# Designed miniproteins, single chains, part 43

Each design is a single chain, and the fold is of that chain. pLDDT is the mean over its residues in the fold that is shown.

## One batch from the design tools (miniprotein)

Design m1468
Fold by ESMFold2-Fast:
Structure m1468 (fold): chain A 88 residues (1-88)
Amino acid sequence: SKKDQAIQMYKDALRKAVQGKYKDATKMINKANKMLGNNTTVSPKQVKDMVKLAVSQDFDGLYDKAISLGFNKDSANSLKRAAKDVFG
């Protein structure tokens, strides 16, 4: 249930980001990360970079970028799944 809630929050964040609502999207991504035991905080600029990968359907690149930004594997996999569900 906690993982499903985080995945839904990543989906909502990605939808907000494509609407240009990057401050809202960033808050939602950081909250979802915290729910999955991840203490990594991302900036709006980092969210824009990740959204560009998601929109281009580079889901492996999105995962790699999230890991490079300090996401744990559960957070990075959940974000990848959310992006694939929204843009795949």
Scores: mean pLDDT 90

Design m1469
Fold by ESMFold2-Fast:
Structure m1469 (fold): chain A 78 residues (1-78)
Amino acid sequence: MKAELESALKNIDAALASKNPLQRITYLRSAAIAAKLAGVDEAAELLEQAIRAVEEGNMKKADELAEQAKKLIEEALK
């Protein structure tokens, strides 16, 4: 559980740091899987929406959704 939450955060941070759209999708997908395995379904859903935003070329929306997911995962770690 904690390891999956930490993995999700690491992958979200990697996605936000990347300027390559394909790399961002890869990190966001890994984060969504980790969030789902950790039981934070709301964060996984936001990350899936972030992937769609990247695919649509809306990087601002993708970043906003990824940061919202990050906050939910950080709360789950408390």
Scores: mean pLDDT 86

Design m1470
Fold by ESMFold2-Fast:
Structure m1470 (fold): chain A 94 residues (1-94)
Amino acid sequence: LTEDQRAEVAIGIAEITYAVAKLAVQRALDDPSVSREEKIQVLEEAIKLLKKAIDMLNEERKTASPETQAEIDRVIADLKKLIAQYEAELERLR
């Protein structure tokens, strides 16, 4: 694989991580049977996974082409936005 091909795989993993984290958090927050403590745990795990995805993308960014770096930067921005949203929800629940 080229560096850009490896970066595209990392982008795909990050996009799947984003979708899965978002779905898990939405389900937990929308379910009245899920306790406040369980909602906090889901948010904390989602934030942890999203931060790991950012770390992976930052590593691949080091050897990527300028075009692929721009794509990585857009994905990182989306991940950071979601993390900020979830950190705000954590403050609301605590």
Scores: mean pLDDT 89

Design m1471
Fold by ESMFold2-Fast:
Structure m1471 (fold): chain A 58 residues (1-58)
Amino acid sequence: NEKLAAEHATSAGRAAGIDVSGKTPKEAIDGAEKEGETNPNGLAGAMVGQHGARQLGA
């Protein structure tokens, strides 16, 4: 399920308004987490990103 988890993480990054083209799932998740930390209104997007990272065991 690593491929599906990667697609999920990438989608989460895009939902947070982050450019994830060419990024790994971990990089997309990190971006989503940063967005949530600096923008409380974006926290939900960061939460989705964290879920994807956990699925990959990151």
Scores: mean pLDDT 57

Design m1472
Fold by ESMFold2-Fast:
Structure m1472 (fold): chain A 83 residues (1-83)
Amino acid sequence: SSMKKEKHEKLEKKIGEIAKKVAEKEGVENPEAVARANIALFKVLKKLNPDASEKELLEKLAEIMKGGGEVSKKVAEELEKII
């Protein structure tokens, strides 16, 4: 569905913006790389979980980010605010 694709593209952009803002606030040297990594992981989660809702995909992404370093944990906290 065209509408579902547009919603996913908007969500990917929002995930990237959140990850970039967190990385910038934490003083990461390349915030754009953190944004791209989070978008790439979200795309992988979509492919592995084709029947999952956007909420379920965000919950899965946040759970993975909680297992990472301090920047990843803070990305998870911001992602949970939009679930």
Scores: mean pLDDT 83

Design m1473
Fold by ESMFold2-Fast:
Structure m1473 (fold): chain A 72 residues (1-72)
Amino acid sequence: HMRVEVREVDTPLPLDLSEKVELPGATPEQAKETAKRIAEEGARRNPGKAYFAQVKDSEGNVYNYVAQTVEE
């Protein structure tokens, strides 16, 4: 049984698998959902490893998420 766990983090994580994106046209809600989605999709493609995603919104806020695919 495999699932993807995702969580918001206060600081960027120095992971080998990471993605940083700027979305100058995105609302805070859109940027947050995008960061979460990128982290989840990255973890799903890389089972057994953690994936970090950071997205910056139109207001300069950054949203950091980490996700990993876990077995029960």
Scores: mean pLDDT 80

Design m1474
Fold by ESMFold2-Fast:
Structure m1474 (fold): chain A 94 residues (1-94)
Amino acid sequence: MSLLEIVEEGEKRLLEAIRNNESREKLIEIAKETEKKVLEAAKKENLPQSVIDQIRTVFRILIQEIADESASREELAESVRGAAKYIKELIEKS
C-alpha cells in the first residue's frame, strides 16, 4: 500500500466512524493507528525528517480536536478532511 493510499484509507475509516457515531475514544484509537502506519510508511519512503515531524504535528492537533467534547460531528469530519488534505500536500511536495 502506498503512503498516499494509507492516508486516504485512514481518512475514509475516520469519516465512516464519525458517520456511525462511534465514541471519541474509538476515533482517537483509529487516528493513532493511522498515524503509526503513515509515519512507518513515510520513514520507509525516506521522506525528510522535517516532513515526518510536520505529519506528526498534524496528527497531534487532530487527536486534540477529536478529544474536544464540545466539537460537533460535522466539525470533526471537517478536521479529519483538513488533516488528510494537508498531509497529502506535505507528501506530494517532498
Scores: mean pLDDT 88

Design m1475
Fold by ESMFold2-Fast:
Structure m1475 (fold): chain A 75 residues (1-75)
Amino acid sequence: STEESIEAAVKDVEETLKKAGKKELSLSELLAEAQRLGRSRAAAMAHELAKVTGDPEKVYSVEEAREAMEKMSKL
């Protein structure tokens, strides 16, 4: 389901931030870190959000990533 897909992506984001030792990362930083760690769901999420928002330098926490994914799923 969309909800399960969002939660899986959010968990990948949480692990990416944890491994980076950061509370938040920009979409470009998140994409780079997720790719380096092999976190395909976080990488895909960062790529799609950057494409939809047009702002790869905006920083996202785990909760902001969840909210953005939920909003994107309704577009």
Scores: mean pLDDT 80

Design m1476
Fold by ESMFold2-Fast:
Structure m1476 (fold): chain A 100 residues (1-100)
Amino acid sequence: EKLEHPNLALTYNNIGNVYFNQGNYPEALQNYQKALDIRTKVLGEEHPLTQAFIHNTQGNVLQSQGLYDEALTHYQKALEIRKKVLGENHPDTLATQNII
């Protein structure tokens, strides 16, 4: 578990995105949680990219519950962290901007 490769986190995140786009929110959230668990073990909980992922996942949970205003707040927090750490033109930053 502590030695899980970052590529596995990316794979779970991508599977989660496919399920989310299909409206299968329970499967999406399960895969996002697996990606988060790996990222937390690799980078640590306090790492800005781990925190951005936590906010993005919370946004997805709130959106699946119809709480769109609260979801937007979490997506905005993830966007600001990604802009600061990765830069405005990074693919992850642009993907987060496209959710908003």
Scores: mean pLDDT 77

Design m1477
Fold by ESMFold2-Fast:
Structure m1477 (fold): chain A 71 residues (1-71)
Amino acid sequence: MPTMEQLEQANKEIEELVKQGLVGKEEVEVTTVEEGVQILLEAIAARAAAVAAGVPLADLTAPLVKLVPAP
């Protein structure tokens, strides 16, 4: 089940990559945890495909999902 913990954990890892200058940050606003997790899963799959195709990590943009307060 998608959880706030999964979303926060993934965002924390992305923030560390951004701090290291390895990826660009893209902020994405969502209204539900499920939507946020889905976006992160799609981004992870797309990033894995790009890396497999030889795209340097520094040229990638990683989404940082922000949960909006209103449902």
Scores: mean pLDDT 64

Design m1478
Fold by ESMFold2-Fast:
Formats: C-alpha cells, sequence, structure tokens
Structure m1478 (fold): chain A 81 residues (1-81)
C-alpha cells in the first residue's frame, strides 16, 4: 500500500512537471499545448481520484491503476521526446 501510494505521488509530480514543460515548449503551437495540457490534466484528475480512494481499493485494483498511469506517463514522455 505505502509503495503504491509513493509511486502514484511520484507519477503525479512527474505529470505536473511535464505539464509545465509543455506550456514552456517554444516548438509547440498554442493548439498543441492546449490539447496536451488537457490530456495531462485528465490523467492528473484520475491519479488524484485513485489516491483519495486508495485505501478502499483491493491490491489488484491498486496494481491495475498504477500500471495504467505508468503507461500514460510513458506515452506523454514519448510524445514530447
Amino acid sequence: AAAVRARLEAIREELERLREEVLADPSLSQEQKERLVAKIDRTLAEVERVLAELDSLSAEQQRTYLGLFEHELREFREILA
């Protein structure tokens, strides 16, 4: 439980950092920035929801959400690379 929480918090911090990188990127158009920020904000909202509910979730549910957010974070990094 504690390890999953710590990793979800780290994912949240990395998503917040990526959000700032998107907004500061001079190679992205305003439309591209708005679309990427909107996607990151939706993922951040889901991470916050899961963190709030974490102690009510089964170990299997916790692992499933963690895997999903790890995948989404990787996809955002690949788009920006």
Scores: mean pLDDT 86

Design m1479
Fold by ESMFold2-Fast:
Structure m1479 (fold): chain A 86 residues (1-86)
Amino acid sequence: SDDQELTILLARMIAAKVEVDITKDRVKKYGITPQDVEDLENTIRTIEEIIREVEQMAKRLNLDPERVQQILEELRKIKEDAEKLK
């Protein structure tokens, strides 16, 4: 259903945020490793895919533009936080 599809995207966004936050805390304590850079680049690619899916879903399901903008801003912030760590 449309509600389930949006819920799954939001869950994926939360998962990406948690992964970035965990990496940020680890990097703060122990420094950055080459594996952390690869993991961050993979997370950035995942976020870019979610952004594309949100934009496509917003058009298809005629979602509230204000809510869509809030979701996209949160995704872009998570991406920016990940990019700043590498």
Scores: mean pLDDT 86

Design m1480
Fold by ESMFold2-Fast:
Structure m1480 (fold): chain A 89 residues (1-89)
Amino acid sequence: PEKLVKEILEEIDRFFEEQKKQIEEVAETESPEKVRLFVEASEGIMRMFMSTLEKEMRKAGVSQEDIDKIREYVEKKIEELKRRAEELI
């Protein structure tokens, strides 16, 4: 479980780094409204992913405490994306 949790956190970090780069690209060419819509779409995708991830983690025997920590980490990353988008517009 500990190795799986670490791998999941690393995958989340990679996803959000890729999303930040895409937001920067969108901000260069598109309106502030489109940047906000992109962030909302990314948030929606991540919430759907988190729902699936929780189900798979339960199957793998990950504790509810660790699942809750990963969920909180994802929410923190979503807030960071929103703040980054605001800085670019």
Scores: mean pLDDT 81

Design m1481
Fold by ESMFold2-Fast:
Structure m1481 (fold): chain A 61 residues (1-61)
Amino acid sequence: SSEVREELEKVLNKYPFISEEEKKKLLDTILKNGEFNKASKEELVETAELAARILEQERKR
């Protein structure tokens, strides 16, 4: 749904180091896997936060 996508975009927009192309790929992956696993909106938001944190840590190494 567009509402869920917008919520996830807001999460990823808090991390300016993530490029627009990376955001698109990450959003598409999270939404696709979430649909397959019947994930809730809350679970999708949590997944986006965790993915962004992992990317942030990788950039510092």
Scores: mean pLDDT 79

Design m1482
Fold by ESMFold2-Fast:
Structure m1482 (fold): chain A 84 residues (1-84)
Amino acid sequence: GYEPLSQERLEAARKALEAMERGDWEEAAKYASKATGFELSPELVRVLAELNRHDYSVDTFLDLELSPDGRLTLRRVRLVPAPD
């Protein structure tokens, strides 16, 4: 959305992070979708969580496809290490 994050979106983001820590990718995708306003797959959320676990200063490039019904599908991930 183009609005500031509401209390509901902040709570959804928190629940998504808690689900990611538990490895509950379906729950994480559900709450991440509410937080972002897009329908995210469990596979996409798992990939994003794995990228965030590494101690790499990287730029992440995601090739995403947005379906007409608002679903995001991850097509490809490319990691580019930041210059040291």
Scores: mean pLDDT 61

Design m1483
Fold by ESMFold2-Fast:
Structure m1483 (fold): chain A 81 residues (1-81)
Amino acid sequence: SPLEKALELLQKAIEAANRGDSETAAKYAREAVELLEQAGGSKPAIELFRAAADYAERGDSEGAKTLLEAALNVVQEELAR
């Protein structure tokens, strides 16, 4: 499902942010936005991924990580429904 693929991208983005690789974190966050938008998916998750990408693109890996972890909670909750 698009949510399962978004979870995969999210995990990769968090791993990148954890090592301070803001460029890779931004890449995966943007891919998750595109995937969920095309699927007509979770608006709360899309907004959090967009914010995470914006922070990561500015080199703020810690800010990106916080928003990615929030997106993880939203995606996991929706997958449990």
Scores: mean pLDDT 83

Design m1484
Fold by ESMFold2-Fast:
Structure m1484 (fold): chain A 70 residues (1-70)
Amino acid sequence: SALAQAIVARARAIYAANPDDPAAQREALILSQEGEILALARANNEELSDAEIRELARATVEPRLEADRA
């Protein structure tokens, strides 16, 4: 999926451009997860709204970041 790859590439660029900004890097990780969720949904012929993809991405990334701090 070209769109999902474009989203992940943008997320990687944001992450790399902001090495000293944890908030920007967190948002980049969420954006990367949005791209992965979009690719999976399309592979399974599922229609998810942009809002649903964003919420799923946050729900996936935020607990992993908390676990890494614990």
Scores: mean pLDDT 78

Design m1485
Fold by ESMFold2-Fast:
Structure m1485 (fold): chain A 64 residues (1-64)
Amino acid sequence: IEEKVREAAKELGIKLSKVALKAIVAAIENNVPLTEEVLEILSDLTGLSKEDVRKVLEKARELL
């Protein structure tokens, strides 16, 4: 999963911090729903916009 998240971010041109990578991996592993509330929490944790968080999560799931 971590490798797929890194591939998704690279393809989208989004730079992930270690914290951002771990948060996104955890969201995928726990099948967290992509609600506006969840995206806002992940945005705050990662420093990414809600749209960038959504794009990385969706792309990583496509690559699985």
Scores: mean pLDDT 78

Design m1486
Fold by ESMFold2-Fast:
Structure m1486 (fold): chain A 104 residues (1-104)
Amino acid sequence: HHMEELRRKGRERLERIRAQADAEVQSEYDKAVDETIAKVPPELAPEVRAAFDRALASTDEEAGKIVASHPAGEEIAKALMVYKNAQGEADRRVAEAEAEFRRL
């Protein structure tokens, strides 16, 4: 019976999927912030990353207030939506891989 071998291969596959998901989320974060900075006036650029990070660390209600109070709020809101969608897809992919591993 090769259950241990199947579990080892399953774990290796899960670890690869997790690493890929983490890399994709980080890439989408960098892209979202950089694209937002490119779309705002240069004088607002230094605050964009800080506002984005504050909104990500906050509840949805507090994030909405941060966005509403910022001059670049519309662009920050669009970037947050893109990032959250990427995070959701990554989480779904990892959850599917974890469910497959649990069946071994």
Scores: mean pLDDT 78

Design m1487
Fold by ESMFold2-Fast:
Structure m1487 (fold): chain A 68 residues (1-68)
Amino acid sequence: MGEEYEEKIRKLFAKAANGDEETAKKYLDEMRKIAEEAQKEDPELGARVRELVEQGEKNIKNLFEKKK
């Protein structure tokens, strides 16, 4: 159960990493909304999805910091 949330997050991270910084911010906002929805359906799954989003935010920040 909840595989759809993890799959959506994975696809959005791929798009964020391949886009511009502004595009990445839009996808990160979308991922945060998905994490909230997952938490409402299953708090344990929601916590895991939230951690994935936080790690992805750090990875995206590091990626764009190196390009600055």
Scores: mean pLDDT 76

Design m1488
Fold by ESMFold2-Fast:
Order: sequence, then structure tokens, then C-alpha cells
Structure m1488 (fold): chain A 79 residues (1-79)
Amino acid sequence: SEEAHIAELRARIDAAFAAFKEVLASSSDPAVLEAAYERFLAELAAIRAQIPESETSLLGEIDAYEFAARQLLERKLSQ
């Protein structure tokens, strides 16, 4: 069902963001941090491609995750 598909996509976003945060917690190497950020953005782009245009809430969640990931990376790199 569409509802089950959207729930699966949300779970994938949560898992990808958790993996990104784990790299931020585990590394201080800028190259490793930037690579983790690029992997996260690539995963979000792949997920976004699977979202119906009618799912404006989930599309907004992806935009919020992109913003949050950018803020976390910039804060980490400024230390």
C-alpha cells in the first residue's frame, strides 16, 4: 500500500540520518565527515525520487533533514 511504502521511506531516512550522526560522533577527520555527508545526501536524493508529489509532508521532512545534516556538519567542522 502507499501508506506502507511511505512508512518504509521514513524508516530509511531515519536509518540514514542515524548512520550520519554515528560518523559525526566517531570521527574528527574532515574528509571522513564530508564523505558521510555526501553519502547521506545521495541516500536522501534516492529516497526523494521514490516519493509521490502528493506526499508534501514527507518531502518537507527530507528538506528538514538536509538542513539539519548541513548544520551538524558545519558545527563539527568549525570545532
Scores: mean pLDDT 87

Design m1489
Fold by ESMFold2-Fast:
Structure m1489 (fold): chain A 66 residues (1-66)
Amino acid sequence: LQKKIEQLEEELFNLEIERGMLLIQKGVAKLIKDEKTVAKLDKEIAKLDARIAQLKKQIDVLKKQM
């Protein structure tokens, strides 16, 4: 159980890094006024946010079982 929680926390960490990278790309797109790229990145960030929320919920459920 502990090992499974550690694996999910590592996956969560990697997704948080990806989210940070997309936020930087969105900042650059805003600076150059590329509205199409901003809209595309907003959709990708929203998908990552949904995945992060799922992982946090799974980790919470497993921690309650300990």
Scores: mean pLDDT 83

Design m1490
Fold by ESMFold2-Fast:
Structure m1490 (fold): chain A 116 residues (1-116)
Amino acid sequence: MLYRLGEELATLMRRVLGITSPVVTEEQLRALVEKMMSSFDKDGDGKISYKELLEFLKNKLGLSEEQAEAIVAEMDVDGDGEISLDEFEAYFLAQLARYDAVRPPTAPRMSLTPVP
């Protein structure tokens, strides 16, 4: 499970991509993914090479090789060695959703005290 990396990755990617809002819409996420894809996708086939994504994660986010490889493997759900726009978007959205799910709830905690 990459839960801790997901939280750190979401925070770092928000910072790296210039996301200042605590919530990201699907439209904003797609626009950011497209901007990143245009940087990686030199041949315009809508895919990111495994090597280029690994270098991005290592150089931009400061991740170790093993952490970067684990993240890229999670994005490469069909195992073809290339990351599609859809796979990258789905992974990024999933990591942001995980991070959002662990934020403290806005509702006050309910405490049950046995003292009448």
Scores: mean pLDDT 60

Design m1491
Fold by ESMFold2-Fast:
Structure m1491 (fold): chain A 72 residues (1-72)
Amino acid sequence: LVERNQELAEELAELVAQLPEEVQQALLAEGAARGRELGARAAELSDEELAEEARRALEELIERARRALEEQ
């Protein structure tokens, strides 16, 4: 899961780098907000549950980045 999450984060970074600066900032702000929310709940989750929620968040952000690229 940790290795997979790293791969997803790298894919997200590559997609975001192709977007206009304003869209990059919006996605970074959303990612940061999701990270803060997950971090606040980290004490309530197992390492496996935390990794799984992080994976889902990364997949959702990747989907949004892909959609933003298609709209250009």
Scores: mean pLDDT 78

Design m1492
Fold by ESMFold2-Fast:
Structure m1492 (fold): chain A 59 residues (1-59)
Amino acid sequence: MKVYRVTLTITTPEGTTVVEVDVAAPSKEAAEALAQRDAQELLASDPRVTAVEAEVEEL
């Protein structure tokens, strides 16, 4: 497995927060799928979240 850095940029009416998480995944596509799932869960579960942008970088 490789380690990928997932950067989530979370936008609320009060401002923007950046969260970085390192994940072990078999491929960049798998890491991107995990990042997109997390982004969509945040959008669905927190009504204050207006946008989430996910970026994946290989380490």
Scores: mean pLDDT 80

Design m1493
Fold by ESMFold2-Fast:
Structure m1493 (fold): chain A 78 residues (1-78)
Amino acid sequence: ERKKWEELLRKAAEELIEEFRKAGEGPLVDEKIERIREILEAIITGEEIKTESEEEKKLIEAMKKALEVGAEEIAAKE
């Protein structure tokens, strides 16, 4: 069961990465996408993410919610 949920979260993460990729341009976007991918991977695997800013902590919380919503949408279609 946990493995199925993790797969759904990974699919939702791919969707989010695709959105960022479509909205961006050039090498700076690639660097930002790589960072976002790392954060999403850590959220999915349950790894703790260390940040120095409250702004980044809020982004992590927002990404967690977006992943859960996306995973639920994907699960509903299956």
Scores: mean pLDDT 72

Design m1494
Fold by ESMFold2-Fast:
Structure m1494 (fold): chain A 81 residues (1-81)
Amino acid sequence: MKKRVMEVVIESEEELELVIKVAKKLQEEGYEVIIRVAKEYWTEEIEKALKEENIEVETTDRKFSEEEKALIHRILEQEAK
């Protein structure tokens, strides 16, 4: 089984839905998906939403630049299509 770890920032409900969509798509392709969320964006609502979708989740202390956040969002949008 091939593992896929994705580091993400979740600044909005729209980004949370995008992360869930990408994770579900990768799970359908046979990947064991782990979503690693930046701790600064971690909320109880995000934790609950990811766990209800049976997505394995971790947190990271890593801080992301605005350029890194924009790149992550672009990758998620492309993967979700």
Scores: mean pLDDT 81

Design m1495
Fold by ESMFold2-Fast:
Structure m1495 (fold): chain A 79 residues (1-79)
Amino acid sequence: SAELKEAAEKARKAYEEGDYLEAAKYLVKVGEILREQGQYLGAAIAYYEAAKMYEKAGDLEKAKEAREQAHRLIREALA
């Protein structure tokens, strides 16, 4: 979708600019869109990458929340 492509592009640009918090925000949006499309494994990967970006930004609480969301989505994908 156009929304998915835009969110992914904004995440990539933020990462290249060193704005890890903004990159994490757009990776969460990528994960939300993929989950809505039933692509649970792709959504899990996006949330896991968001967790890494939150960790780089020093937001360990949001990193933990994003990892927990990724683990829930992996369970949904494997069910």
Scores: mean pLDDT 89

Design m1496
Fold by ESMFold2-Fast:
Structure m1496 (fold): chain A 74 residues (1-74)
Amino acid sequence: SSAQKQQQELLEEQKKMSEEIIEAVRNGDLKKAEELLKEMIEKAFEISGNKDEALREEALAKIPGIIEEVKKAL
């Protein structure tokens, strides 16, 4: 029960962040989109307890590519 509730809350937070990123890209605010994506990645690593700094840096390096894909999807 408690684990399902935590999972639902995390999914809702991820949806809100994704919507904010999409809106930032729509508005041409690419700096805000980059900052929100960075926060999402950092939060995911914190929640998972993943301390692999190399993997984290690799994920952060993918942010510009993600923004370009979002732009193409709009």
Scores: mean pLDDT 79

Design m1497
Fold by ESMFold2-Fast:
Structure m1497 (fold): chain A 82 residues (1-82)
Amino acid sequence: SEDDLIERLARLLVELDPNLDLEALLGDPQKAKAVFLTLASLLPAEESARAIAFIESLDDEQFARFRERVLARAREIREARA
């Protein structure tokens, strides 16, 4: 599901780069998309293919909403671990 993908990407983002500027990714959709596709490529093969296809299927408006949800969840995870 989209919610499962959001959780998975948010956790990977926090675990691989705990000091990443989340607000910078919110301001740069192309950079955010490249980061999310890279994180999706690190998932198990079957999940990775599905996640990449999903992200690539999103239009600009859909991607903006998806990006906001991933980054909001990543912020929550970072705050809970502090």
Scores: mean pLDDT 82

Design m1498
Fold by ESMFold2-Fast:
Structure m1498 (fold): chain A 74 residues (1-74)
Amino acid sequence: SARERALEAIRRAEELLRELERRATDPQLLKQLAGIRNGIAAAREALEAGDYRQAYTIASMAVRELEELAEEIA
């Protein structure tokens, strides 16, 4: 369902964020991760409001951004 897809994307983004926050020491990277955390929070609010499409869109963008940042710190 759309709800399940949105929730899966949010959970993936949250897991990636936790992993990067544990490894991040660069102040600029920590600032970027804080911005992504705010985005994930907005995705959860959209999910609770029943806007599954918006929740999925925001969470999917967060996943992509987190994967790009993970490559920079590898």
Scores: mean pLDDT 88

Design m1499
Fold by ESMFold2-Fast:
Parts: sequence; structure tokens; C-alpha cells
Structure m1499 (fold): chain A 89 residues (1-89)
Amino acid sequence: PDPPPLSEVEQKAVRYYLYLRLNMDDEEAVRAAVDRIIKELGLSEEQRKKLYEALDKIFEMRKKGVGDALINTYLYETILEILKEKEKE
């Protein structure tokens, strides 16, 4: 049997995750993509800080040769957490 469909917040997280992942090979492009997400979602200062800190950690993980699967999981989970926090507001 197929798994149940994703929730609306999970679907939104997947869309933003894929958008950022497409820009991950270019630090300037991914920074611009993050800035667009912050503006589009109207993120708070705390949520914005979390997203930038996650981006910095991802760049560090890439420099250390961490595999894409782990980096992608961390990115997705970070976006999902921020979206869930935004939904509670």
C-alpha cells in the first residue's frame, strides 16, 4: 500500500527544500533564494536567524565532505521546523 499523502505544511516544506537544493552549488544563488523565502513567508527575526544559521552549517558540512543525503535531510528538517513554528503564530 502507498504511504498516506503529505500534509499541507510538509508539501510546502518539500517545495522550498527543492527550491533551495537547486541553488546549493552557488553560495550567492542560495543566499538570494533564502532572502526570497524570508520575504515571501514574512519570517520573524528569530526564524530568519535559524534559517541563516542552518545555511552556514550546510556550507560547513559541504566543506567537510558530508554526503548530499545528510545535508538534504538537515535542510528539509530545518525548513519544516520553521514552517511549523510559523503556522503556530
Scores: mean pLDDT 79

Design m1500
Fold by ESMFold2-Fast:
Structure m1500 (fold): chain A 119 residues (1-119)
Amino acid sequence: MSEMEKLDEIEKHLQEAQYHLAQAYKLIKDPNANPEDIIKELQQALAHLQKGYDLAVELGYSRLAQIFQQAIDLVQEMIKLVKEGKLTKEKADELYAQLSQLLAQAHMMILMEKTDLES
């Protein structure tokens, strides 16, 4: 796989993680949502973030890998809080805002690296 193809793969995993995190957040806001469905969406996001992390490490993009690791840590905290019945609305809002900022930063870094390879 070329470096550009690996960056495309990281971008796809980032987009899939963002999708599943948005679904999890929507379920967290629903008082009738099943906790198992929330955990399922968070685990899907986690799997995609882990694949993005592995590819970033393989490519030597240390800062991008660090951002993926920070996002992984936050998703793991959310899963733990859901399992323990301790995820408050305020904590969910805080964690989702932090995740959204990290993933936006990761996306910008991916686009910059892709642009550099095309130049």
Scores: mean pLDDT 89

Design m1501
Fold by ESMFold2-Fast:
Structure m1501 (fold): chain A 76 residues (1-76)
Amino acid sequence: MDEEKKKEAEEIARKEIKKKEGDDVEVVSMRVELVYDEKLKKYVYEVLAYLSNGKFAGVSIDYETFEVLDFSISES
């Protein structure tokens, strides 16, 4: 994975998390994977973040455009 693109995907994911959950929520850990999404028929960055409030955030980001395609929150 390109480290510069990975860092950009991480930054986009952090911004979406703060936008959705608030500025007081911290990212405890984050994983970024480049995957082919069979439903969307394209490569996406799948970002999984564990948050200070005990929730998990999932962010799907387009590999070519860095458009946020999906955002989800789940409780641990």
Scores: mean pLDDT 80

Design m1502
Fold by ESMFold2-Fast:
Structure m1502 (fold): chain A 97 residues (1-97)
Amino acid sequence: SALREEIRARVAALEAEMEARYGGVPPEELSREARREALERARAVAEWALSRDPDNEVARLLLEAIDRALEDATPEAMEAAVAEQLPRAEAAYAARQ
């Protein structure tokens, strides 16, 4: 259907845009705000696609991936991840001394 082709084209265009804007930039050089903004824009496109075709597996999987990435991009999620990883890193360092 024409709608499915439009959804596919928009998803592909968004993927290409994200790759062009951020694919060449190392993750550590992207601010959390810039990463979050890019993901929020991607989320809006995925939600639009699902509103037009709720059974679209590509849009659903993309939305799930974006939601996961947004969790990791928030300052709170970042702080939690550091708090969990730091003791493990310290234990590994101590074990090798």
Scores: mean pLDDT 60

